# Designed miniproteins, single chains, continued (3): the designs that were tried, part 110

Each design is a single chain, and the fold is of that chain. pLDDT is the mean over its residues in the fold that is shown.

## One batch from the design tools (miniprotein)

Design m11809
Fold by ESMFold2-Fast:
Structure m11809 (fold): chain A 93 residues (1-93)
Amino acid sequence: MMEKAKKVLELYEKLKKGEITKEDLEEFLRLSKEILEYFGIKEEIKSLSDKALVIKKGLLLAKAMIEYGITPESSREEIEKVKEEVAEKEALE
């Protein structure tokens, strides 16, 4: 799972640089869903907004895993707090 989290961060760097391909976006979505499932989160994708939300949630969890060592065994409160801290840090950059 950690390798999938690292791949999500690599795909996000491509997205920020405007270098992301359609194939990269599909992989980003797939890996984000797999990370969410790893944390017990079920996502239904019915719209472009749903896809964007899945990618955003997967990215925040991937960063939480790599930077803070968060796992599914971590408390729900710790996971949510770390996700919020990661989101705030990204908003300031």
Scores: mean pLDDT 73

Design m11810
Fold by ESMFold2-Fast:
Structure m11810 (fold): chain A 109 residues (1-109)
Amino acid sequence: SKVREEFIEALRNGDLEKFKELAENPELPPILKVVADYVFAALGIPVENPLLKLTSRSKPGELASLSKKVQEVEAKSLETFLINMGVGKELAEAAGEFLIKAAEKLKKE
């Protein structure tokens, strides 16, 4: 779908603002909403999912404060988790890549 293509493009480009806009779209397919919630939780951005509140980082920029190797491990963990949930490899890889790019933007705040 067009929304799916825009979502993957925002992830690939590291466009945090466009990603936030797409995540708040009420027409976002459920699987993309799940991906968005897990990405936000990993970045320390609050999400309404009660299960993710227990696993989310306590503050934005925390991931960016970690070493590059640890950031890469966190990104691969998210990618693997999403693949195991049936998200699909392309979207899962894009989410992992985005996690590192978005963390760097949040670090500068």
Scores: mean pLDDT 74

Design m11811
Fold by ESMFold2-Fast:
Structure m11811 (fold): chain A 100 residues (1-100)
Amino acid sequence: SLEDLLEEASRLLLEVYTLTQSRYAGRPVNEAYLREKIARLLETIEELAALAPDNEDIHRALELARQLERAIAENAPEAEIQAIFDELARVVRRTAAQLR
């Protein structure tokens, strides 16, 4: 369901956030595992966008998730990645509130 996909997106976003925070703290992170979680987050949000094409918040979440993937791949500054996470988390929470 749309709700199940939103819960999965929220879980994946938290996992990606935790892994990137560990990376910035200088802890070893499995980069392949991080990339797998990012890919799964993108797939989940793409499925949400397909199910709710008129939902502007879901479309915004998809654009933010793509920005996040690129920023992480390019090893962007922590502050830039944090800003994308904060907005993506806000948009996902807002969407979940509208659908629950």
Scores: mean pLDDT 85

Design m11812
Fold by ESMFold2-Fast:
Structure m11812 (fold): chain A 87 residues (1-87)
Amino acid sequence: MKDQIEKVKKASIDAIQRAGDRAVALAERRGDAELAEQIRRETQKAIDAVDAWADAEIAGDAEAKAEALARLNESGTRLRRLGEEAR
């Protein structure tokens, strides 16, 4: 079970980081340093939420898992909006 959770964690973090890097590059190309910094912060929050989710799953902590998923959903929503703004 732990190996499968670690695999999902790695894949999720890699996907979030890649999407964040692309959105940052678009914002920087437009000269929007504030937007680029907002995207970096929200990308890191999403990565931290995935880490927290994986830790909670391994520990069997249902409350911590629900909290981590809520944080991930919130960061994901913000990242989608920021990514659209960067286009």
Scores: mean pLDDT 85

Design m11813
Fold by ESMFold2-Fast:
Parts: C-alpha cells; structure tokens; sequence
Structure m11813 (fold): chain A 81 residues (1-81)
C-alpha cells in the first residue's frame, strides 16, 4: 500500500501534477508511518519530490517531500498512542 502511493506520487509529479504528487506522498507516508516503516515513509516522500522535480515543479517537489514526511510522522505517532 505505501509503496503503491509512492509510485503514484512519482507518476503524478512527472506528469506536472504537483498537488497530486503531494496528496499521494501524504497518503503513502501516513500508511508507512502507521505500519512503523519510517524507511518507507522517507522513500515515499523522495518519490513524490523526484517526480515533481523532473517536471520542473520545485514548489510541488517541496510540498511532496514535506507531505510524505509529515503524514508519515503523524501516522507513526498515532500508532504509538
């Protein structure tokens, strides 16, 4: 699940859809965080950022990275409570 969202984030970013990249990065990061997989959280954020970066969307790349990590950390903390 988390990996599939990372792949979708990258695809959307490469297509110039920075908002879609950030949304899928958040969903994938959150799923990874809930599962306790912080390495996957980082990978999902990286995939979204790389996709948006390839389309020349620097703001979208930053948003995807922040959304993936933020969603993942939120999910991780929720799972620990």
Amino acid sequence: MGREYGELARRRGEEGDGRGAARYADLGGRAAGLAGDLDLMVEVARQGALGAGKSGDGRGATAAGVSGIGGGLDGYLQAKR
Scores: mean pLDDT 82

Design m11814
Fold by ESMFold2-Fast:
Structure m11814 (fold): chain A 55 residues (1-55)
Amino acid sequence: AEVEAAIQDIATATSEDELWKRATAALVKFPEESAKIAAAAKKRAQELGFALPDG
């Protein structure tokens, strides 16, 4: 339930800085859900018109 709220916060980010802040906070709080959080952040980055670096 709470991880879905964190993903929704990521999905509503309006800037690269905001997206990074929300994604980082979610990863700290839910490290076991890192794949879901990373996928949500990547999707939102593409929607906002920037790409996250591939690691």
Scores: mean pLDDT 76

Design m11815
Fold by ESMFold2-Fast:
Structure m11815 (fold): chain A 81 residues (1-81)
Amino acid sequence: SKLREILEYLSKFEPRLTPEKIEEILSIEDEEERVRKLAEILEVPESVARKILEAESPEEAAKILVDYEIDRGMKLIQEAV
């Protein structure tokens, strides 16, 4: 499935997204529960997890995650100065 391809692609860069956790996410039928579970695993806001799950491609999902991590890192640097 498209979602499986997205999650497996992200797992190459995100060690917290183990095969077992991918199967757990894929077993969840409720979209809101999937969003919450992915947000918990990746330690991102539910809004970011939702964008990842709604991505049209694995590459788009990876970009969403990377863009969030960069923005978060930049904000932490700005707040520390």
Scores: mean pLDDT 81

Design m11816
Fold by ESMFold2-Fast:
Structure m11816 (fold): chain A 97 residues (1-97)
Amino acid sequence: MAVSLVSAAGILVVAAEIEGSAEDARAAVDLAEEALELGDESAIPVLLRVARTAARLGDRETVERVIEVLRRAQKRFEGEARRRLEEALAEAERLLA
């Protein structure tokens, strides 16, 4: 289970939100991506939270990276996890519109 990676990513997103740290937002993507690669679906809402935070900070590159991670994950997940990825992807894409 990749619970420690999701927890660490969550802490970094909170730090990014409070401090306005684009570096913490980017680090959170790395940890959440690794958690998702290990099959931890709880990384999906963390990735979406990172995308929202990055958009507020004007870090378009980090939002685009979240979109790429979510698109790659759709090929590996099925059922409810795939639907959550599709919903998260649609919301992240709206942040760039």
Scores: mean pLDDT 83

Design m11817
Fold by ESMFold2-Fast:
Structure m11817 (fold): chain A 81 residues (1-81)
Amino acid sequence: SKVTVTVTVTVGAGRAGAAVEVGGHIAHAHVEGPADGSTATAVSVLEVEMPEEKGKITKEEPPQGEGGGTVEAKFEVKLEK
């Protein structure tokens, strides 16, 4: 089955990154916020063919940010029926 993994990372200041493993494949996104303190967002999409049993998050790392800004990460996994 086709599996789509989306990683979205948003940072208010400084740097942030996030990663997830799905079926032995790693999807990751990194973003560096502007010096003016505005928000920045990065989106990474991985599409891969794998058995449905492996189409789930196996490992995730919490987003790590540097600086006192807001850090948010979202992970989405979609299976094709």
Scores: mean pLDDT 73

Design m11818
Fold by ESMFold2-Fast:
Formats: C-alpha cells, sequence, structure tokens
Structure m11818 (fold): chain A 58 residues (1-58)
C-alpha cells in the first residue's frame, strides 16, 4: 500500500509523460501516430489506477 504523497508524485510524473506524448501524437502521422496513441492509452489506464487508490485512502 502506497502513501498518498507517493501516489500524488506518481500521478504528476505520468501527467508529464501524457502531455509529452500528446504533443508527439499531434505532429505524428500513420504508424507512428498509432504507436503514440497506444502508449497514451496505457498511461491513461495507469493514471486511473492511481486515482482509484487515492480514492480508497479517504
Amino acid sequence: MKSLDELLQEAMEIGVEIVSLAVKLRISTGKEKEEYQKKLDELQKRLEEIEAQIRKLR
């Protein structure tokens, strides 16, 4: 079980990666765009998992 502070730190780190991938997705085409979209989806799912853990700590 992680502390609230650790979960918030991980959420911030994932948020930064999501922003970076969103920028790359906007300038990419074809297969490259598809690969960035897949990575973005994986990070979004991880962020949802962390948010669920934060909710359970209340």
Scores: mean pLDDT 80

Design m11819
Fold by ESMFold2-Fast:
Structure m11819 (fold): chain A 85 residues (1-85)
Amino acid sequence: MPQQIIDSGINDNISQLKQYISQMKPSDIPSLIQESINVNVQNMGNIIKGQKPKHSSQDTINTVKSLLTPKFTPGQLDIVIGAIS
């Protein structure tokens, strides 16, 4: 589930992203944060190597912010947004 949220965000698949987030349970939050950290670390490694990471559209980022803000702390939200932006 957490990886599917990140993958949907990165691929600008807003409809799947909404579905996966709606199915998310509170028990999924730590796993989503951990997957987001892993993606952020991978993206930093790619930037250091001169590779351009794929960035989500502003619409996708805004969708994630609106859906996760009620469920996540600001710090947790920043980690998730970092993984898809």
Scores: mean pLDDT 77

Design m11820
Fold by ESMFold2-Fast:
Structure m11820 (fold): chain A 63 residues (1-63)
Amino acid sequence: GAEREEALREAGIALGRGLALALHGEPAERVEVTQVGATEYRVVAETAKGRIERTVTLSPLTA
């Protein structure tokens, strides 16, 4: 349901924020999460230093 999709997107957003700090040392100004497969999500984090893109697996069991 909608709650599951929102929980998965929140997990992706949290990952994007973590990647921004880990890779750029900057907070994410924007995070976009797009479903690209049944359990695969594309996470894009934008920081003052540029763009970070990763494809991650988010299990339905974590939603």
Scores: mean pLDDT 76

Design m11821
Fold by ESMFold2-Fast:
Structure m11821 (fold): chain A 107 residues (1-107)
Amino acid sequence: MVAKAKEEIKKIVEETIKRIAELLKAGASDEEIQKVIDEGVKKITLILRDKLNASDVQEAIFRIHMHSMLREFAEEMKKNNLDEKVIEKLTELMKESAEFMIDDIVS
């Protein structure tokens, strides 16, 4: 169960970062970027609740951290002119962070 949930969350992370990069490339507003972040975090939160039995507090901490990181990563993508190496590095860092937080929840 946990391994499958990790893979689903990593896929959502990858899809969310890809959508953020595509929107930034298209000159999308901060509101459009935030909507994509909100949608991605909501999908992850449902997996934490339904598949990993996360507590309300664990879910809230994860949600706050994911929102903060995805927002920071969008800013880093902008600073680096949407460089593919930067996007890939941020994607891997987000996946690693999510995995670390999931391991904390299931401990």
Scores: mean pLDDT 84

Design m11822
Fold by ESMFold2-Fast:
Structure m11822 (fold): chain A 83 residues (1-83)
Amino acid sequence: ATVTTRFLGASSSAESTDIYVEAEPLRAAGIEVGDEVAITFSGAPERTLRGVVKSIEGNTATIEVPERVEVPASETVTVTRLP
């Protein structure tokens, strides 16, 4: 499954980055907590990150990337569920 959703923001630590996106498009596509995903930002479409859906709560889904990354400013994110 591949969906485009709104990018809400990110927070990074020394070891990881949490990426926040609108949850409804992910739910509609059957993307669930624990799914491995590839993510591409509209502001930097040449860059693809890999992560895991950590939580889906209310209107916000959190995807954890297990490395510190600089997240480009973006309107939307494309999320693809990995097999």
Scores: mean pLDDT 81

Design m11823
Fold by ESMFold2-Fast:
Structure m11823 (fold): chain A 71 residues (1-71)
Amino acid sequence: SQKDFLVALGLSPSATFPAPRGELLEVEYDGKTYRVSPALLRYVLSSLLNEDLSSLSDAELRERAIALMEK
């Protein structure tokens, strides 16, 4: 599902050792913190929701990701 895909995407950078590279957006959901590239998350959410999310801040992007995961 879209929810499962987004959660998996958010987990990908955090699942690697050593620590994730570059500047990552932290998304907190169900007591867990997921780290994901903001650019990749924006691209994926835009594709899944068929919306232009280029104007969203990192905080707004976080909220949209959480809302999709709650479906």
Scores: mean pLDDT 63

Design m11824
Fold by ESMFold2-Fast:
Structure m11824 (fold): chain A 77 residues (1-77)
Amino acid sequence: ARVKVKVTGLTPEQAEGLAAGIRYAAERAGGTATVKVLDGGTTVEAEVELPTEEQAEQFAEGVKKLAEDRGGTAEAE
């Protein structure tokens, strides 16, 4: 299953931390992630492939919560 997530409104430090967290979580779930830090380090875009749709949904929810906690905005599809 595939999830695309985009998080905006981050600091460069938060964006790097989120990008690393996304890669780690995807690998932990037995999947893969392609993560990009954009807009001078204030935006993170990720494409994540996970073994199940349930894992993809949980991942998207987790990223949204982390983004909101950091004062950013998250979109997932």
Scores: mean pLDDT 79

Design m11825
Fold by ESMFold2-Fast:
Structure m11825 (fold): chain A 66 residues (1-66)
Amino acid sequence: SPALDEAVDNLARQMADLNDPDQQEAIIKQFRAHLRSQGYSDEEVDELVEKLKERTKELLEQRRQE
């Protein structure tokens, strides 16, 4: 959904800005809990978390090309 895509982008920006593995893991844990509360399956949650991690990687790579 567009709202979910926006949430993923916003969290990815936050994770990239922090650049701290412990804080990134906390964000991922909170995101997983939120998705489960919305009725997503564990498989769907894992897919969305993978998307979040890939988006974070893209943002960090974009910053390296400046």
Scores: mean pLDDT 82

Design m11826
Fold by ESMFold2-Fast:
Structure m11826 (fold): chain A 65 residues (1-65)
Amino acid sequence: GADQEQILKFLEELKSNPYLAEVFGIDTATLDEIIRLVKDGDLNAALELAKKNSEILANYLENLI
């Protein structure tokens, strides 16, 4: 799986690119929360929050982890 730095890089790219954010169906505020959880090393909480807000993002993160 990807390490924390690779996951963070993807999430930051998603946040900076409105076209990608639209594809994943995720709001910037929720994405910021997920980024914070990943930075704290809480990948399980980040994945749980993704599952509640974006099935596409959750599936992508599960494939990275």
Scores: mean pLDDT 80

Design m11827
Fold by ESMFold2-Fast:
Structure m11827 (fold): chain A 93 residues (1-93)
Amino acid sequence: DVSLDEETEKEIEPYLKEKEARLKELMDKAVADIGADELMAIFNQAKARFADITDTIERIKAMAQWIIDNSPNPALREMAQIVLEIIDEVLEI
């Protein structure tokens, strides 16, 4: 939960809304392509790979980069790229 001032919230709201809509589209596509069980298996494998990273944001960054480098599914790679973009643009402000 990022508590932002009202001006900053208004500036990033359209960006976050666009990214959320795209992530939902890509999630639905990934589930349609490989199924929910396989999607969760990929997620759990990435999470286990980086379990030693105690910082949640750094762990998410590492997991996203691993999915980009290792996943054959283009929707999952694009989702991981969007997650990295959101972290860089929103959480490093």
Scores: mean pLDDT 74

Design m11828
Fold by ESMFold2-Fast:
Structure m11828 (fold): chain A 65 residues (1-65)
Amino acid sequence: LEKKREEMLEGIREVAEKAGGLEIEEKDGVLTITDKSEDVTLETAARLLAIAMEIEGAAEFRYVK
């Protein structure tokens, strides 16, 4: 499970870097992504959801604008 969390964080980091303006914070099993961009594409949101769907249990996923 810890290894899977690490892989997910890497995946989210890649998506954040590609989109630009996204900040990632993980604390106590809650993953928070803060969107500083003014235009978030549907593709970016879909990728983030796909990554979140691969987490089994534990972590909550939050998107903040």
Scores: mean pLDDT 61

Design m11829
Fold by ESMFold2-Fast:
Structure m11829 (fold): chain A 70 residues (1-70)
Amino acid sequence: SEEERLAAELERYRSIVDEAKTILDELQKQLAASTDPEEQAYLQKVIDRINEGIKFIEERIAELEARLAA
């Protein structure tokens, strides 16, 4: 059914966000431990990019949840 397909896509996107948040947590710990300004700048740039990606996927999740609720 369409509902089963949308639910599977939703689960996939949730898994991607969970994995990205795990990576984000590790990078944030590395940033907090870093004393090198170049490393700090690099880590912050990567963290910012991951946060943008998470936001994009969370918007897709919201759309899928709305479609399943309809």
Scores: mean pLDDT 89

Design m11830
Fold by ESMFold2-Fast:
Structure m11830 (fold): chain A 85 residues (1-85)
Amino acid sequence: MAEEELRERIEEALRESKSEGELVMAMYFLAAEAQKKYGLSVERIVELAREAGVSDDAIAAIRAMELLERGVDAAIKESKERKEK
């Protein structure tokens, strides 16, 4: 149940985040992971985040990730490969 799992993780991020910056970072990683693990669209992730009460700033960050996803995901894979080695 991809949507339920993502919703629970969003709620956890809201609960555990001490600041707006921490929430934005947590949502950034959750959005990337949800697309990869669950195959969810950015639009669906944004809807779930908004329903959970995530801030407009964090939602804007998730939407911005769609525009940068090609470059950022490629950079993350390359960065992980370099860090792993």
Scores: mean pLDDT 69

Design m11831
Fold by ESMFold2-Fast:
Structure m11831 (fold): chain A 120 residues (1-120)
Amino acid sequence: SDAAAVREAALAAAELAEKAGDERTAAVLRRLAAGEKGELDPAEEVAARLLALAAQTAHIPEAREHLIKAAAYAITDPEKAIEYLRKAAEEIRRQEKDPALTEALLAEIEAEIAELERLR
């Protein structure tokens, strides 16, 4: 993924987390935006992978926006994160023209939904 696109997604997700009063998630997302190397817990790893998916979907702004929102909620509100992941999947199915890329992106989103359900 483009490191600059991941950084921009991480900063946007951090702003959303801060507006929701989630200081812990905002701090984690700002560290990810800075490219800081640290041990991540499983929920923080999900957030990092969702930011990478957001960077990969820059050509579908609606999917990117939902993935950024999912990353902002992944650590403290996994059910809300799953809702945004389902919305991102719907936008990818609607707008992505490459069938192989559609299948790959949807498989990654399903894997992240399963991980968030496990982490409940």
Scores: mean pLDDT 89

Design m11832
Fold by ESMFold2-Fast:
Structure m11832 (fold): chain A 72 residues (1-72)
Amino acid sequence: MKIGVAGEGEKGAKLAEKVREEGGIGYVGDVGASAFKAAKEGADEIIIVTDDENKAKEGKQSAESLGVPATV
């Protein structure tokens, strides 16, 4: 199973780095764009890291639009 991370801030950056080290996909910055990119690149599951509920919703919607389940 290939884990994806779409994150922002310090927590997002740390988790994205750890997931990349373990063979997953991790992006930091715009949560919606990062989630879409991770899903498109073959993530089986995406973890969204943000303190903004609207950004979390956008990231989840972006991942699920490509058929990838997302957790906030």
Scores: mean pLDDT 84

Design m11833
Fold by ESMFold2-Fast:
Structure m11833 (fold): chain A 120 residues (1-120)
Amino acid sequence: MSPSEKTVLEALEKLKEFIETFVNNPEETEKKAKELIEWLKEKLSKEKDQKTKDILQQIINFIEAILKIKNSPIEVQKEQIISGLDQLLKLIEEKYSDNPELVEKAKKIIEESKKIVEKS
């Protein structure tokens, strides 16, 4: 697996951890979001692969969208997070259509993230 592909999977695992924090420890959400966005921006600044840049930017946009809805009703939060995860998976499938191994690993992490939201 390439360094860019590893960065995508690491970003998705960190996004899953952020979603777990949002659901289980909402008071830590802003701190965790800031740390994750800073990590993603550093990776994005060093990344040369445009497909990977597009995915990292989409993850940043998604985290920022979650922060904007933190005071919304729980059902609105769940719907927006699940919708964002579905959009992210679709983008990964479109950008990495030539890499089925990466797509399958990404799909697993995203499906696990959706289950965390659905069980909350």
Scores: mean pLDDT 88

Design m11834
Fold by ESMFold2-Fast:
Structure m11834 (fold): chain A 93 residues (1-93)
Amino acid sequence: MSLEKKKKVYELIAKDFEKGAALHEARAANYQAQADTLRAEGDKSTPEERAKLNAEADALNQQATDHQNRADVFRKKAEEYKKKAEELKKEIE
């Protein structure tokens, strides 16, 4: 009985990490879109304004990368707990 409950707990933990990964991926995409918008506005602006907008876009691209890295960590954790749940299935059956 305890192994069956433990398996279900690991499956729920894996799903929680998958949701966290999806959230960080969405944030990364949003920061990337913001950076792209600033670069597009820069192309229509003076050289000085373009330089400022490109610098802000670079900072947003760094935020996008940070969120993507966090998503990757959460995906690895989800996979880890899925494997633990699968091992428990073999012990139960």
Scores: mean pLDDT 89

Design m11835
Fold by ESMFold2-Fast:
Formats: structure tokens, sequence, C-alpha cells
Structure m11835 (fold): chain A 55 residues (1-55)
């Protein structure tokens, strides 16, 4: 269903945010606090987009 597709896309986007934040922290590009702050910001954006698409 369309709802299942939206949920799968949501889960993939959240996983990518986590992976990217971890990779950048491990590479020394971001501190832990910066990685957490960026992840929170991106997750909020993704959640807002997901909510707008829900029927």
Amino acid sequence: SEEEKLEEEFNLKIQKVADDARARMEAGELTRDQAIALAIKEVKKISEEYEKKLK
C-alpha cells in the first residue's frame, strides 16, 4: 500500500541520518554533540515530511 511505502521510505531516511552522523563523528568532522544536534534536526525534518504525506 501507499502507507507501507511511506513507512519504508521513512525508515530508510532515518537509518541514513544515523549512519551519516556516525560516519562523520568517526571521521572527526563532527563532535558527538554536533552529530546529535544535526541528527535531531534532520529527524524532525523527515518526520514533518512523513506526517504531511500520511492520509
Scores: mean pLDDT 81

Design m11836
Fold by ESMFold2-Fast:
Formats: structure tokens, sequence, C-alpha cells
Structure m11836 (fold): chain A 67 residues (1-67)
């Protein structure tokens, strides 16, 4: 499934296991799931405004896309 691919890619990109990805890394994770998302869309889910997406924020984005 697309969501399973995204979860696997998240684990590969989150090398220090802090539960966060940069906007660029999150874009790569979604691309691995077969979904191309703009950085502007990803920034809408960055509720902290820190330039990183948590697993929860990325999960919300994936839910909105039906993944």
Amino acid sequence: SARARAVEAFREKDKDRDGKLSIAEAKEVLRAAGVEVSEATLRKYDTDGDGYLSGAELGKLMDSLGL
C-alpha cells in the first residue's frame, strides 16, 4: 500500500529516530509512496512552524490524501 511505503521511507529518512523530518525529506517520503506534494502543502501541516514535520503531522497529511 502507499501508506506502507511512506512509513518505510520515513524510517529510512529519520536516521536519528527523533520522529521528525525536514520539509524536503517529507516530500521524498511521499514521493516514495507515489504521491507528489508541493513544499507549500507540506508547510501547511508544519503546525510548529519549525521547518520539520512530525510523524503525527505527516500522518494527518496522508489521511487527507486518502493514504
Scores: mean pLDDT 75

Design m11837
Fold by ESMFold2-Fast:
Structure m11837 (fold): chain A 100 residues (1-100)
Amino acid sequence: SAEVEALLREFRERLVEAFEEQVAAVKAGKMSVDEAIEAFEREALRLLLELADRLRAAGVSDEEIAAILQTVGRVLREAIEAFRAGDYERALALLRDMPV
């Protein structure tokens, strides 16, 4: 539905924003890479829980929500690995091109 597509788009945009904020903090010397990853993981989990609740309220089945969360979890893991490697461009591309 258009509502579900809008929720998934908003979620991706907010993940990208949170990620860019942490990358900027590392580049500015305000945080270590490990501290930035921990901050990003906390915000990503918060956004994931909010997304799951909103998808359920929009009538998405638990099976479909589980599939979306599994895909998001895989992409987040790959993006965090790229972040640790210093490949910020790859991490951003993974989040922006998330297949949800």
Scores: mean pLDDT 89

Design m11838
Fold by ESMFold2-Fast:
Structure m11838 (fold): chain A 81 residues (1-81)
Amino acid sequence: SRLEELLEKYDELLEKLGEAAQAGDWKKIEELLKELEKLKEELKKLLLEERPELKEEDFEEAEKRLKGLLEKIKEAAKARE
């Protein structure tokens, strides 16, 4: 399904982000974060279209938690330089 395709791509990007963070590749981390933002918007749109019981507000807490995790990865990469 399209949802599974997007979720697999999301997992792949998260794995690459982890690798870039371990390598201290700050430029790669920034590129991957931009790709994750795009994919997140596509996932959100698809879920809202396929699951009419879901609303924008249902994603707010999940997005906040993801942003917090990404900021920590970003800081860890900076600290390793």
Scores: mean pLDDT 71

Design m11839
Fold by ESMFold2-Fast:
Structure m11839 (fold): chain A 78 residues (1-78)
Amino acid sequence: DVAREGGAHAGAGIRASRAGDEDTAVVHFADALRLGRDSVEHAVQMARALGDRRAAELGERALEHPEEVLAEAEAARA
């Protein structure tokens, strides 16, 4: 289920961001984005509701500048 996988990656990205692991957060948001924009849009709403500004900003950036976030994720994987 692609939607479920996207949601799982977006959720993992929020958790990584809250733990201060921004490289892992970028990788998970990039993977969520590749599976579908809806998962990232939902994650942004969840992060805002939780007061997680960094995760919300990362998700917003993934939606507005997808190539930038995808490139950052590839650098973080290396």
Scores: mean pLDDT 80

Design m11840
Fold by ESMFold2-Fast:
Structure m11840 (fold): chain A 57 residues (1-57)
Amino acid sequence: SLPDLSVAELMERLERAGRILGLFPTDRRLSGGEVGRWFSGLSDEDRARLAELARKL
């Protein structure tokens, strides 16, 4: 499970994890809403990989 994080901290960790895994859709910075929409569009396997990496950051 992910640690108890603020929404802003969670979005930052998801962006970092996505960039590390090569799953992030762009090199520009996204808003929190854009990050949330991108995350929701991922496969279950990719979401699980992101969650595991984000937990370790």
Scores: mean pLDDT 71

Design m11841
Fold by ESMFold2-Fast:
Structure m11841 (fold): chain A 66 residues (1-66)
Amino acid sequence: MNSELAELLIKAAEGDEEALEKAVEKVRAMMAAGNEAAGVSSTVDDETLRKAIIESGRSMLEMEKK
């Protein structure tokens, strides 16, 4: 697990808009690298990606409390 990304996801779930945008950018970079390695092109809209990031961060925050 990418600890830097995990920290950004948690902060985004806590309402940090700057962390949310950084997480979106980092996930986009990871997806682009994966797509290049796999020889495919895939796009997800920013709204869907932001929602997924917030949900992931909330899930991770909940796991830290359990």
Scores: mean pLDDT 72

Design m11842
Fold by ESMFold2-Fast:
Structure m11842 (fold): chain A 57 residues (1-57)
Amino acid sequence: SDEALARAIARYVLENSPADASEEELRAQVMALGRSFGLSEETIERAFREVLEERRA
């Protein structure tokens, strides 16, 4: 599903980015990659927030 793909992209970016990368930088990378796979902005944003919360909770 688009949602599962968006979550996989968000996890990939967060796991492969420098530890000191800003939330804004991470969001921009997830958005760019998600859009390249044809995902909607809303789907990408939701997945990014959910994955970020999972990692910090």
Scores: mean pLDDT 82

Design m11843
Fold by ESMFold2-Fast:
Structure m11843 (fold): chain A 65 residues (1-65)
Amino acid sequence: ATAEDVAAALAELGLPEEIIARAVELFEETGDPRGAVYEALKEHGYPYMLARQYAAAVERRLAER
């Protein structure tokens, strides 16, 4: 997956641009789209369960491409 793929998946899920930008930054550092999305959501005050659900949804979307 590319940073553009991660950004597109997050945008399709309706997440705010600030979270998308942070998730892309973390993904470029780690190469882990699921971990990057989870951490970005946690940094922005999302509950653990919701952050985990969004991270899993991004992983599924990337696998279907």
Scores: mean pLDDT 82

